# Designed miniproteins, single chains, part 8

Each design is a single chain, and the fold is of that chain. pLDDT is the mean over its residues in the fold that is shown.

## One batch from the design tools (miniprotein)

Design m249
Fold by ESMFold2-Fast:
Structure m249 (fold): chain A 98 residues (1-98)
Amino acid sequence: KDEIIAEMEKLKEEAVRQVRQALEAGDYERALEIAKETLRELQKLGGIPESTVEDAFERMEEVIRDAAAGKISAQEPLEEIRLTLNEVVAYGKALLDS
């Protein structure tokens, strides 16, 4: 299980880095795709419920949409995606540690 937890942490860190690069390039669609793909991989590793993944998708879609519309800075979607992925990893860890 330690190996699965390490993989989840690595996927999260790589995703945050790639999302930052996409957002810096103004590629909001790419940033959202990376975040969603990572969340699906975290779901497979941590056994995360579909409802949790769908809620996370909706939240990430909303913040990316608002940033693309110029309502918020590009820094906001980066932080929200990072927090969402951190929460999902923590939930997956809790499921694996129980």
Scores: mean pLDDT 84

Design m250
Fold by ESMFold2-Fast:
Structure m250 (fold): chain A 90 residues (1-90)
Amino acid sequence: MVKTLQDLFETLHKASVLLAQGKYDEAIKLLEEALKTVPESAKPLIYGFLAIVYKKAGKKEEADRWYKKVVEILGEDHPFVKEVKKLLEK
């Protein structure tokens, strides 16, 4: 379970490694499990990462859905939303 910012950082790092290895389904499962245990304030960060992983997996519709969740919570002008959008355009 993600109990601290360090646990969240470790989970995101592991998801990043899986993404770099092309293990998209494993990265998605790890992030979805993290969503069940993270504080509400941390959920937009996981949603943004899910959008990126789904895009890399070729699942554009699901990527767009997760991106919309980040936008709805933080707004389009939020720096994190702008970075996620930039990564989705690659």
Scores: mean pLDDT 80

Design m251
Fold by ESMFold2-Fast:
Structure m251 (fold): chain A 106 residues (1-106)
Amino acid sequence: MMSPAEFAERLVAAAEALVADPTAENEAAFEALIREIFAEMLAQGYSPLELVQLYAEVKNRLAALAETASAEQRATIDRFIGTLSRELTRALEALTGEAHPRVAAP
């Protein structure tokens, strides 16, 4: 079990490794890690706001990394930010659609 700060550190560390050695396996592992982290947070009762806070923290750190990166590395970092945004959107959509059966009733 990890805190939100530990989740952020792990995601940033994974992204830094991928910027140095971008492989399909590492990209898939990063996507899977994001999904597992969001699922774990929701399973432990963290709010959607906590997920958005984690996203903002990681995105901000990745943006800072991009400031000192080469153009090629910036493209890779932008791809990771896109993946993070997409997985957050998916997690929030699943939560609003399935979190409460009463909400799904017209």
Scores: mean pLDDT 76

Design m252
Fold by ESMFold2-Fast:
Structure m252 (fold): chain A 64 residues (1-64)
Amino acid sequence: GKKTAYIMLIAGGLASLPAGTKVDLEQLARDSGVPLSTVQEAADILIKQGKAELKDGVLTKLPA
């Protein structure tokens, strides 16, 4: 559905960030106008792929 499309769009955006970029997920949710839960699901996809790590609500982009 539409939520899955937004999750994949945000995950793609996060995956395109330079290595070492830090992203506050709450701030990204506000900037994107999407629910925090949607941003968290997108972040989880990158973490499972080994492309990012998450600590205390802050996502760090790893080298592609």
Scores: mean pLDDT 82

Design m253
Fold by ESMFold2-Fast:
Structure m253 (fold): chain A 87 residues (1-87)
Amino acid sequence: SLEEIADGDPRLIELGKYLLDNKQLSEEAVKLELERIKAMVDSLPEEEREYFLNKLLILTDPSVPRELQLKALRGELSVEELKEIIK
């Protein structure tokens, strides 16, 4: 399940749901992508994991304009700055 692959992290679970519903990926493709992301996240120091997972959550939030999501992912805008803009 998505919960098992994500090790219960709600940010990874939301990413998986987003990929399945909004990107029209197959369930198998979503599971493979989550496994790859989980492996990468598990290789990061704790502080970098939090930053990365928060960026993924922003990507899956439909209330955030796509342009701002892309700027945050490119490092042109911090997660904190993005949260201030969308208030």
Scores: mean pLDDT 70

Design m254
Fold by ESMFold2-Fast:
Structure m254 (fold): chain A 62 residues (1-62)
Amino acid sequence: MELSLEERDGKYYLVIELEGKRYLFPYETREEAEKALEAAKETSEEAMLHNREYGELVTQLA
């Protein structure tokens, strides 16, 4: 699993890459995105188990 931050059109995204799939979480501020990145690093195993929630979020953002 790979975690990173990406900025697009003035919005900040937490990017989670898991088994060839890319999940994007939008945040209003860079600070919120950075905080989410830290939380995601702590819950990396949980993120792998709950990929359905991430998949639904990506579908809504696409």
Scores: mean pLDDT 67

Design m255
Fold by ESMFold2-Fast:
Structure m255 (fold): chain A 62 residues (1-62)
Amino acid sequence: GFSEAEIAAARARLEAEIPPAREEIAGREEEARREYEAVHAGTTPTSELQRLYDEAVRRIIA
């Protein structure tokens, strides 16, 4: 079976090999920036950060 390290490596490779759309990259960067600012200000709870991360991964895999 696959280890966690193998799964992480597979995800990294998919992100590198799949050519994403420019607008999608820009949107993800904006979301990441907003997330960072909210965390630094202590405004965004951990559950929201986890949801954003999961959504980003889902979009890459889909």
Scores: mean pLDDT 61

Design m256
Fold by ESMFold2-Fast:
Structure m256 (fold): chain A 65 residues (1-65)
Amino acid sequence: SADEEKLEKLQKKLSSLIQKLLKSGIISQDEIDDIVLSAFEEAEKNNLNEIEIAELAIKKLESKL
């Protein structure tokens, strides 16, 4: 479905962003894990779907660039 394809693209974007951040030395893997966890916690409070969770995690990580 379109939603499954969108989620897969977002997951690939998230993975690429994590690799970029690690390679640049801006933040550690532990800090990335904490940011991603915080996105899931906010999503639970706001009843967000999987696509919205992925988009939120990407936005939080992009803010560290």
Scores: mean pLDDT 83

Design m257
Fold by ESMFold2-Fast:
Structure m257 (fold): chain A 70 residues (1-70)
Amino acid sequence: AKPLYVPKSREEALLEASAGVAIMKAIIDVKYNNASEEERKRVEELIRRMEEAAAAGDYEELRRLTREME
């Protein structure tokens, strides 16, 4: 079962992860209009990694991947 109590730092990290993925998808839609096919594929791979890190609860890796996209 999912935990009933989440510490503030972990809860904040989860919210940041969710918001980050949603924002990144929006940014990618804009970039895709001007990006090469290779750039699109690279960015899609990064999004997949971010989603996997978020699902695994690896907040440090998620933050690192977000910086790689910026």
Scores: mean pLDDT 64

Design m258
Fold by ESMFold2-Fast:
Structure m258 (fold): chain A 76 residues (1-76)
Amino acid sequence: MEELRKILEEIRKALEAGDYETVIKLSQEAAKLLRERGLDDAAAAIEYVISQGKAEGDPELVARSTILILETVIER
């Protein structure tokens, strides 16, 4: 859980800084960590969002959606 909280905080900071490359990188790391923990549905959701954000040129969508998914996982 603490590693997911750290990634979530880093994504928030990268989004505030407009560092979209870091947002995508951290979102990929979050998806990998979720899969390692057996949270395959959450990981797949983030992977799908990364794919959509890249196709549409919208890294803000990647950041906001990844944050929402991670917040939902962390609350449990």
Scores: mean pLDDT 82

Design m259
Fold by ESMFold2-Fast:
Structure m259 (fold): chain A 68 residues (1-68)
Amino acid sequence: MSKEEKIEEELKKQKEKIKNDPSLSEEEKARAINGLETLAKSMKEDDSVSVEQALNFLRQFTEYFLKS
């Protein structure tokens, strides 16, 4: 599995977590999903970012967003 495929798979998992969170409004879900998609795109294009770093950044983004 390529770096891009692994990032895309993790992105889908994080988006599902956001979509299924009952504490978030539709607007908050849309903003979080857009943020995750933007972050994933940037990391796929940056050869200096490892797969593990990219997956951790996506996970941290979701965690901080949901726990804020």
Scores: mean pLDDT 81

Design m260
Fold by ESMFold2-Fast:
Structure m260 (fold): chain A 97 residues (1-97)
Amino acid sequence: KKYTLDVLARGGVMPIDEGEELTREIEARLKEELEKEGIKVESITGAFGINASGNMLAYIRIKGLDEKDVEKAIELVKEIFAEAGLEIESISVEPEE
């Protein structure tokens, strides 16, 4: 059984270029850390935006997580986003069937 992990996080006010770069860095780091832990995924996709208050929003989707790896993937997500200075607003886990 495989799962999709959706993460929404908020940052401070930053330029668009910095938001794009940070989102790409988060994608790359998630891929690297998941690979180090032996966790295989189908894809990692990131997007960023700016909300009405001018704050950065980062959205990351991880597809193809095995059930046994979901908890570890959530731990890595929380760690990487905290290191990036982003506050996680939501994490959702949905079965893929």
Scores: mean pLDDT 81

Design m261
Fold by ESMFold2-Fast:
Structure m261 (fold): chain A 98 residues (1-98)
Amino acid sequence: SPKEKLLERAEQVLKELGIPVTDEIREMLEKLIDRYLKMTDEDFKLQEASLEKKYGIKLDELTLENLREIYEKSPSKIDFLDTVLLKLYKEHPELLKG
């Protein structure tokens, strides 16, 4: 399913960053993914532009080192997880389309 594939990919990114995949993180990811599955392509483009403006870097140019910096500097882990999921959607749009 799209939700399971997105969750697996997001958890893999977190593991590569050395971030523990706790039950709390998994619950936050599931809630964010449920939101993402309801978004249109236009909604994704608006969110992409918003995050790119916020961080001053294109999502497709974000490295694991950039994601680690966002994690460390972000007061909200939701913004970090949102960035991870949006990057995954941009690189793998098929994960959301069944």
Scores: mean pLDDT 78

Design m262
Fold by ESMFold2-Fast:
Structure m262 (fold): chain A 70 residues (1-70)
Amino acid sequence: SAALEERYARAVKLSSPEALEVAREIGRKLREIGDKVDRYLAIKKELLAKGVPEEEANKIAAEKAGLEKK
């Protein structure tokens, strides 16, 4: 982790600092979405294994994963 952090800090000094900050922010947001999708799929699989219908499993999994928000 420290080696990766040092490499990233060195890259920031050799490139546009603003562009790298924007790239990091976008990467963070994409990871958050990815984590929610992974959670959704895991919960959906568990519900389907328990015999919950796919339509109901989709709704429950989306709600629990934080993907369903009005």
Scores: mean pLDDT 73

Design m263
Fold by ESMFold2-Fast:
Structure m263 (fold): chain A 65 residues (1-65)
Amino acid sequence: KVEELKKKIEKTREERREKMKELGKQSEENKGDPEKVKQVQQEGGKFSDESEEEIKRLEEERKKL
């Protein structure tokens, strides 16, 4: 089911782009609050790493099909 993996990869990439854009806006809105900026950056870093790992895994599975 290569098509299902393609759709999942694209969906994950889209969700990653939208989430990163939203976190960027939150960081800008909270520029005057270092604690909140730090929390947004930590959440962004974790999400970025996890979503990138997921995409990499899905692409490897797709190549094996």
Scores: mean pLDDT 78

Design m264
Fold by ESMFold2-Fast:
Structure m264 (fold): chain A 130 residues (1-130)
Amino acid sequence: FRIRDGTLADVPAIQALLAEAGIELSEEELRRLIENGITVVAYEGDRIVGVGIGSLVSPDKGALVALAVSPEYRGRGIGRALLEALAKKFKELGVKELVAVVDPSAAEFYRRQGFELEREGNLYFARLKL
């Protein structure tokens, strides 16, 4: 697989991939995230097989909005590579910290990527210093 920046042309493929992961973003919301935030896609041939989306929440903080990998492509390190690509881009912008709200089923994945997790009700709040 390869990683590149997500573009507005990728909106239908990204939306379908996110829906499979249980993440619903409208086309309008996704377009705004691509225009104003950071979006990276993992692809193989002509197929988008993973997506990572982040946005700025303050001048020194970025938020991970979504991370999804196609079920057939899981276990290949794609999620890790997407997170590393997002972290690098945020660090280049001068961002000092990434935050995410993480489902318990994904908690161990985020811990392995270096995030610190705190239980917040039924979810985890995750932080990564850049």
Scores: mean pLDDT 79

Design m265
Fold by ESMFold2-Fast:
Structure m265 (fold): chain A 90 residues (1-90)
Amino acid sequence: SPPSPVELAREKLIELLREVLGEEKTRRLEKAVENFSLFDQQLIANTLILLGLLKRPESIIDELIELAETDPEKAVELATKLGEEIAAEL
């Protein structure tokens, strides 16, 4: 069967993550967030894409991925804060 619209959107988001963060960080992120809500998965992924495109320090990107792996609630809090800070600068 052809991919659903949700599957296509997910594939496109993963493709963008690979382009911006590279294969290994994208793989780590996918595994870390597999049990998160769809909303939180998209929030973290979009925040990481924005950080990469805006050439923010790699240490911030790595911190968010590590928090997603170790403390899901703190990962969502950090992604929300970083997203709000980026939005305020645009």
Scores: mean pLDDT 84

Design m266
Fold by ESMFold2-Fast:
Structure m266 (fold): chain A 67 residues (1-67)
Amino acid sequence: ELERLKKAAEEARKTGDKSIVNRVLAEGYRKLAEKYKDNPELAEQFRLMAEEYEGGDVERVRERWAA
């Protein structure tokens, strides 16, 4: 599953269609948030990642992980 998501994101990057990349990443992070829902801080982190990718706020996502 992760490999298929990564492949889709890579193809979208090559074609310049960032909306597909953002959608694939958002779906992945939503699944991680659900998987780790028993850890509310970690689950919230993944949920915020998914929402930021859906909203196209990739810059904010990058800054969060860089800090």
Scores: mean pLDDT 68

Design m267
Fold by ESMFold2-Fast:
Structure m267 (fold): chain A 92 residues (1-92)
Amino acid sequence: SMEELRERFEHEEAVYKRLVAELEALRDYMTPAQQAKVDQLIKEGDDLREKIKKALREGDLEKAKEYLGEFIIVLASLTVMLLNARLRKKLA
């Protein structure tokens, strides 16, 4: 349902904001290539957030579901980047 998608998106958006904040705090423990990848993923995440919000406003269940799925993949990628940065900090 639209309500379930909205609740799921609000939860995933909160996870996204935490991941971005933690990655920015660990930026010095990333290579330039890793920093560029994080910046690209953040841009993709922000673009998807706007697309999801638009689809939810328009009642487009299928587009909201599709964009939310893509957003979850971005979150998974950011999580891997965070784990790598945390490991590099521990080894510093």
Scores: mean pLDDT 91

Design m268
Fold by ESMFold2-Fast:
Structure m268 (fold): chain A 106 residues (1-106)
Amino acid sequence: SAADLIARAQALIKQAQEVLKEAEEVLREAKKLGDKVAIEMAELAIRQAQEAIRLAQEAIRLAQAAPDDPAAMARAEQLLLEGEVSLGLAGIALGVAKLTLERKKK
């Protein structure tokens, strides 16, 4: 349903905002330590988290504007799936940044 899709998109936005916050903190630490790989991976995590938020917001707009249009709902579902992929990539990039940064500290 449109309501279920909107709820999923809102949950994705919340998760992406948490990844974005952590990635910004990791980026700050990586820049302080001069860890080029951690900087690049944290910046990638930021970009992918921002894309996930953008895609989820578009999915919400379509679901709210045309909840009874099967084509609009299919497009909203596609955008949400693309957002879920972007969030997954953001999580992987953040994980790599954190691991690289931890090794640099030791």
Scores: mean pLDDT 90

Design m269
Fold by ESMFold2-Fast:
Structure m269 (fold): chain A 100 residues (1-100)
Amino acid sequence: SKEEVLAEIKELAKAAANEMSKAKSIDEIRNVWQEFKEQVARVLTEAGFSRAEIDAVMGFMHLAEQELLLALSQGEPVAEAVEIGFSLFTKQIERFLASS
């Protein structure tokens, strides 16, 4: 169900955010986000979402990563930047699944 997909993605997001909060470099943050992106794509593929729908989700995941990295570049603590990126992603995935 869409509710089960959302719950699984939220658990993956929680795990990724926790791992990112311990990151010591921008490359570590990017690596955690890339793994998270791949896990979300897997969940959506297994749930039967189309390539176009998955590409749309990958698009807003990319925008959420850019907002996280922008916050870091502006001097925000890692924990604050992580919250900004994952909050944006969570709002977008909730809207996407509600409209799909």
Scores: mean pLDDT 89

Design m270
Fold by ESMFold2-Fast:
Structure m270 (fold): chain A 79 residues (1-79)
Amino acid sequence: DAEREALLAQARDIGNRGVEAAKKMIEKGLKEQAEEYLKRVNELLTQALQAVNAGDLDTARRYLAEAEKVVDEAEKIAK
């Protein structure tokens, strides 16, 4: 299923971006903020993956969209 594969790829990319943003925040001395953003991203990605596994691709898209917003915010702090 091309749509399922695309959502899983999106989740992986969001996770990778979250880790990189957290690493940069830690280098800036923002360890507690990095941990909080990683926690938020991981919780949203977990819910998205559960939705994909249940075949609820619409719910998965909503959680991934929320995770992207969190990662975008983390990347702005990491700059």
Scores: mean pLDDT 89

Design m271
Fold by ESMFold2-Fast:
Structure m271 (fold): chain A 62 residues (1-62)
Amino acid sequence: PPSQEQINALAERLGVSPETAARRVVAVAQMLLEGESQAEIARRLGVSVSAVSTVVSFLRTL
């Protein structure tokens, strides 16, 4: 699982709270496992595709 320091760094990059970043990591990971595209994930979460790409890149470093 990601550390609190890793979540805090992601939160700074996304411009959100650490709690929001942690929830987005879980949501994005789950939707990727369901076969959703980055564009579909962005639409469902109400965020930009670049925000989703940042989270996906973060998940690939774990």
Scores: mean pLDDT 81

Design m272
Fold by ESMFold2-Fast:
Structure m272 (fold): chain A 100 residues (1-100)
Amino acid sequence: SALDELLEAVARLLRALGFSDEQVQRAIESLRAFYEKEGPMELAKVVAAEIRVLAKRLKDEEARERLLELVRQVMSSKDPEEALRLATEAVELAIEALER
């Protein structure tokens, strides 16, 4: 599912950032609970907001610009499945930028 793909990508990003397995598990549990209350569009926007913060700290200008463009697309999306897919794409790009 689009949700499972997003949560799996977020877990990989958090591990790449040096978070412990316990911290990753708690974060994914929190995001799943948020999804159950607020739905896919709001979850995608929350993830995009966190990616925006990460993007501003990147020294790679091209990666930063591409991430900020994806964040804008998520925030402007009116299709929940599209928003989740775009958020997953942003998370994957952030992982690639960290791995170089």
Scores: mean pLDDT 89

Design m273
Fold by ESMFold2-Fast:
Structure m273 (fold): chain A 78 residues (1-78)
Amino acid sequence: SLGEQALERLRSLPPQLTQQVKEAVANKDPNAIDLAQQAIQTNQQIIDFLQLNRAPQDLIDIAQQSIAENQQLLKQIQ
């Protein structure tokens, strides 16, 4: 089972990834598309890890929300 500190990091990382992409988009960063794609991939890996460890559904929901937000950001900048 995952320790409390590991669960807290996994809760914090998806919204941090989304915020980094939002800032890149706002700053017209040429890497914004790559950052959004990496955020989606990282969140998918987080979901896979959380499911493997039978983590609380709220953590999976947070990572899924981050994927949805980054997919929307990609549609705005492509």
Scores: mean pLDDT 89

Design m274
Fold by ESMFold2-Fast:
Structure m274 (fold): chain A 64 residues (1-64)
Amino acid sequence: SDAFRARVLRRLRTLVETLQEGPLDLAALKEAVLSMQESLGFRLTRAQLDAATSLEEIAALAEP
């Protein structure tokens, strides 16, 4: 749902802000999402994450 996707995107943005200062390191974000997905409240496979090129794509692929 749009509400779920918005929550995932917000959590991903917060995670980026806590992981680094400066330009987005998408590879580091993907590893963090895989390690923390249960705590973040959504599910993704490594294959889905590898295909994603933006935070919005990761949020779109995420499942509750």
Scores: mean pLDDT 75

Design m275
Fold by ESMFold2-Fast:
Structure m275 (fold): chain A 74 residues (1-74)
Amino acid sequence: ELPEITRADLEHGAALYEKQAATSTDPVVKKQYLEIAETLRRLLADPSATSEEVLAALAEQFEKARKALEEKAK
């Protein structure tokens, strides 16, 4: 069965990533956390977004963040 993402999950996630961005001193890491938080806020604000679209958008943002962190690790 498909995983269900609730409104509370999106709100919690956005707040968590904003907190991580505020705590981070690295501008690359900070930017990625802010982009994830912004994506979560946009999904939360869009009443027409399906659960599948939400999951796909989050997966794309997490992939971008992971790639940016991998580049930083080099």
Scores: mean pLDDT 74

Design m276
Fold by ESMFold2-Fast:
Structure m276 (fold): chain A 62 residues (1-62)
Amino acid sequence: MLKLDLTIDGIRVSAIVEGDKVTVEVLDEVSDEQRKKAIDLAKEVALRAKELEEKKKEAEAK
């Protein structure tokens, strides 16, 4: 499970990745347009971070 606390264009979001599921919570009061954009970007960042964490875990395995 991967949890990310992100700021996208000044909007605070929390993203949780569990297997193929990405859950994004927008923490600030924003317009529907800003919310959608923040969720879309947060999902992209979360999936990328999961890929990087898998590579990092292999590199840092003692």
Scores: mean pLDDT 75

Design m277
Fold by ESMFold2-Fast:
Structure m277 (fold): chain A 80 residues (1-80)
Amino acid sequence: SLTVPTGSMPAKVLAEQLGLEVGDNVTISSSKGSVTVKITEMSDELLVINADGTPSDNPLAKALKSLGLKTGDVVTLSKA
């Protein structure tokens, strides 16, 4: 598992550290709850983990936003 502030890590770095590939499930845990999401897209952009103000069509950013997380909120990410 990996514990990071939202908006601080590119998807590629996160994927490498957790051994994630497209099609894998990741569990996002926070003080506001947890959600499991399937990775359908990987990019080097912070928008993959940024839950605040992003219009991006990536499932990880949308999952973070659904929990009401803001940029800088700490989350724990683990391969499901």
Scores: mean pLDDT 67

Design m278
Fold by ESMFold2-Fast:
Structure m278 (fold): chain A 85 residues (1-85)
Amino acid sequence: SMAEEKAREVVEELRELLEEARRKALELEREKGEDVSELLKEIEEMEEFVREMEEAVEKKEFDYILKHQREMGELYLRARELKEK
C-alpha cells in the first residue's frame, strides 16, 4: 500500500536525521568542549519516539502512526535544525 510505503520512508528519514543530529552534538562536545548533556537527552527522547514509530511500521499499525503525525513533523523540524546548526 502507498500509505504503508510512505509511513516507512518518513520513519526511516527521521531515524537518519536523528543519527546526524547525534553526530553533530558529539562533534560540538569533542571540538568545542560544549556541554551537550541536555541536548543528548533531548535526542534520546526523540530516538525513543522514533523507535515506537518503527515498531508500529513493523506491526502495520498505521493508524497509530497517523495519530502521531504532528509529533513526527515537530521532530523532523527539530532534528533538521540540530543537523544544520
Scores: mean pLDDT 83

Design m279
Fold by ESMFold2-Fast:
Structure m279 (fold): chain A 99 residues (1-99)
Amino acid sequence: SEEEAFEKLINDKETWLAKINENKDLVQKKSKEVAEEEKKIDTPLAKASAAIYELLALGLYEEAIELRSRLLKAYKNGDEEEIKKILKEAEELVKKAKE
């Protein structure tokens, strides 16, 4: 599920940071694939996750990791309003990065 994919991503935070720096091209390609799959799931959590993976694909690693950490906290707390705010912030960053 989307939630399971998100939990895995956050559990591997330190490993992700190290591997991103070693394999930027691979991370960008795989993040694009994950974002495309997650966009098929019509929930705020899935859409926020998809936008965060799109940020990773665009090379905005620091912003993506920060938003991912916030999204995990919001998810664990059941904070649907914060999840929707994170979605809007992530989508705005994606839009600006593509300009």
Scores: mean pLDDT 77

Design m280
Fold by ESMFold2-Fast:
Structure m280 (fold): chain A 83 residues (1-83)
Amino acid sequence: EFLKALLRAHAELVAERAGRPLEEGEKRFEEILPKELELAEKELEVPFEEAVARAMEEVRRTEDEATRASVERVLARARELLA
């Protein structure tokens, strides 16, 4: 399940960086993720998991390089967890 993989990947990366300050792209991603999840929950035309997956791909395409790198790391880990 993509949503569970995404949330687990995010939690693992948060744990790995525990105790160090967040970098700009990491902080931006932490701001974006809850907002995108909230918007996905309000999507009526597609299942919640599909809405979340599409939102993450859109953020990856539209945000700056530092934020994109943070999103790519979480998505790469989520894909590993699904394999």
Scores: mean pLDDT 73

Design m281
Fold by ESMFold2-Fast:
Structure m281 (fold): chain A 62 residues (1-62)
Amino acid sequence: MEIKFEVVDGLLVATANIDGYIGVGVSKTTDEEGREEAKKQAIESAKKKLELAKEAKKKELE
């Protein structure tokens, strides 16, 4: 898993890559709490994409 942080127009943006699935999280604060919030959002977004890919494979079995 790879996570990158950058600041864009005063917003903290976190990008997570899980097995090629990319999630993005944003926080209005650049402190430690903001980093955790953005990171959590990015990871959850990437995990949801991975879960949707797994469910799509199950649907192909119809």
Scores: mean pLDDT 78

Design m282
Fold by ESMFold2-Fast:
Structure m282 (fold): chain A 95 residues (1-95)
Amino acid sequence: MAEERELVLRITAASIEAIGLEVDRDLAVAAGLLSDAQAAEVDALLAQGRDHVRRASAALDAGDLDTARAHLDQAFAHLDAAAALLAAAVAALDA
């Protein structure tokens, strides 16, 4: 159905964003841009985002579209927070 297709596309988009942020995090660590504490904070946000994507997929499989949307909104919020921390670490270089 159209709503289920929308949710599948959003779950896919969140999963792709999480993978991209994991790569960005690994590059930032390798470049020495993140402290251990900052890396742990990004990892926690990515783990929370991933958990919400998993919960959204489970809700969609159960036919609970409203719960799936709520978890996707939470997933994107956590992924956006991880992206903001990575962007702040780059900006801190004054480059």
Scores: mean pLDDT 87

Design m283
Fold by ESMFold2-Fast:
Structure m283 (fold): chain A 78 residues (1-78)
Amino acid sequence: HMDDMIDQAAAAVTTDVDQALRIYASIMRAMGFSDDQIATAVNGFRDMIADMTARGVSRDAIAARYRRSMRAMVADMS
């Protein structure tokens, strides 16, 4: 079910960034990260998405970057 949540978050990042970040925070919380670690990661990711969007990076590329980062995080914690 974690892969389903990652796919939902990646899909949302192109239409509802806040929903994508809420899903990201939920996954991190389920993995045992602290509230401070979650806040730092969510804010960093929000800033990254905003920067990439401002620079004209495509929505598909942003979604792919997000999906890759989340899957790498899940793999590293396994």
Scores: mean pLDDT 78

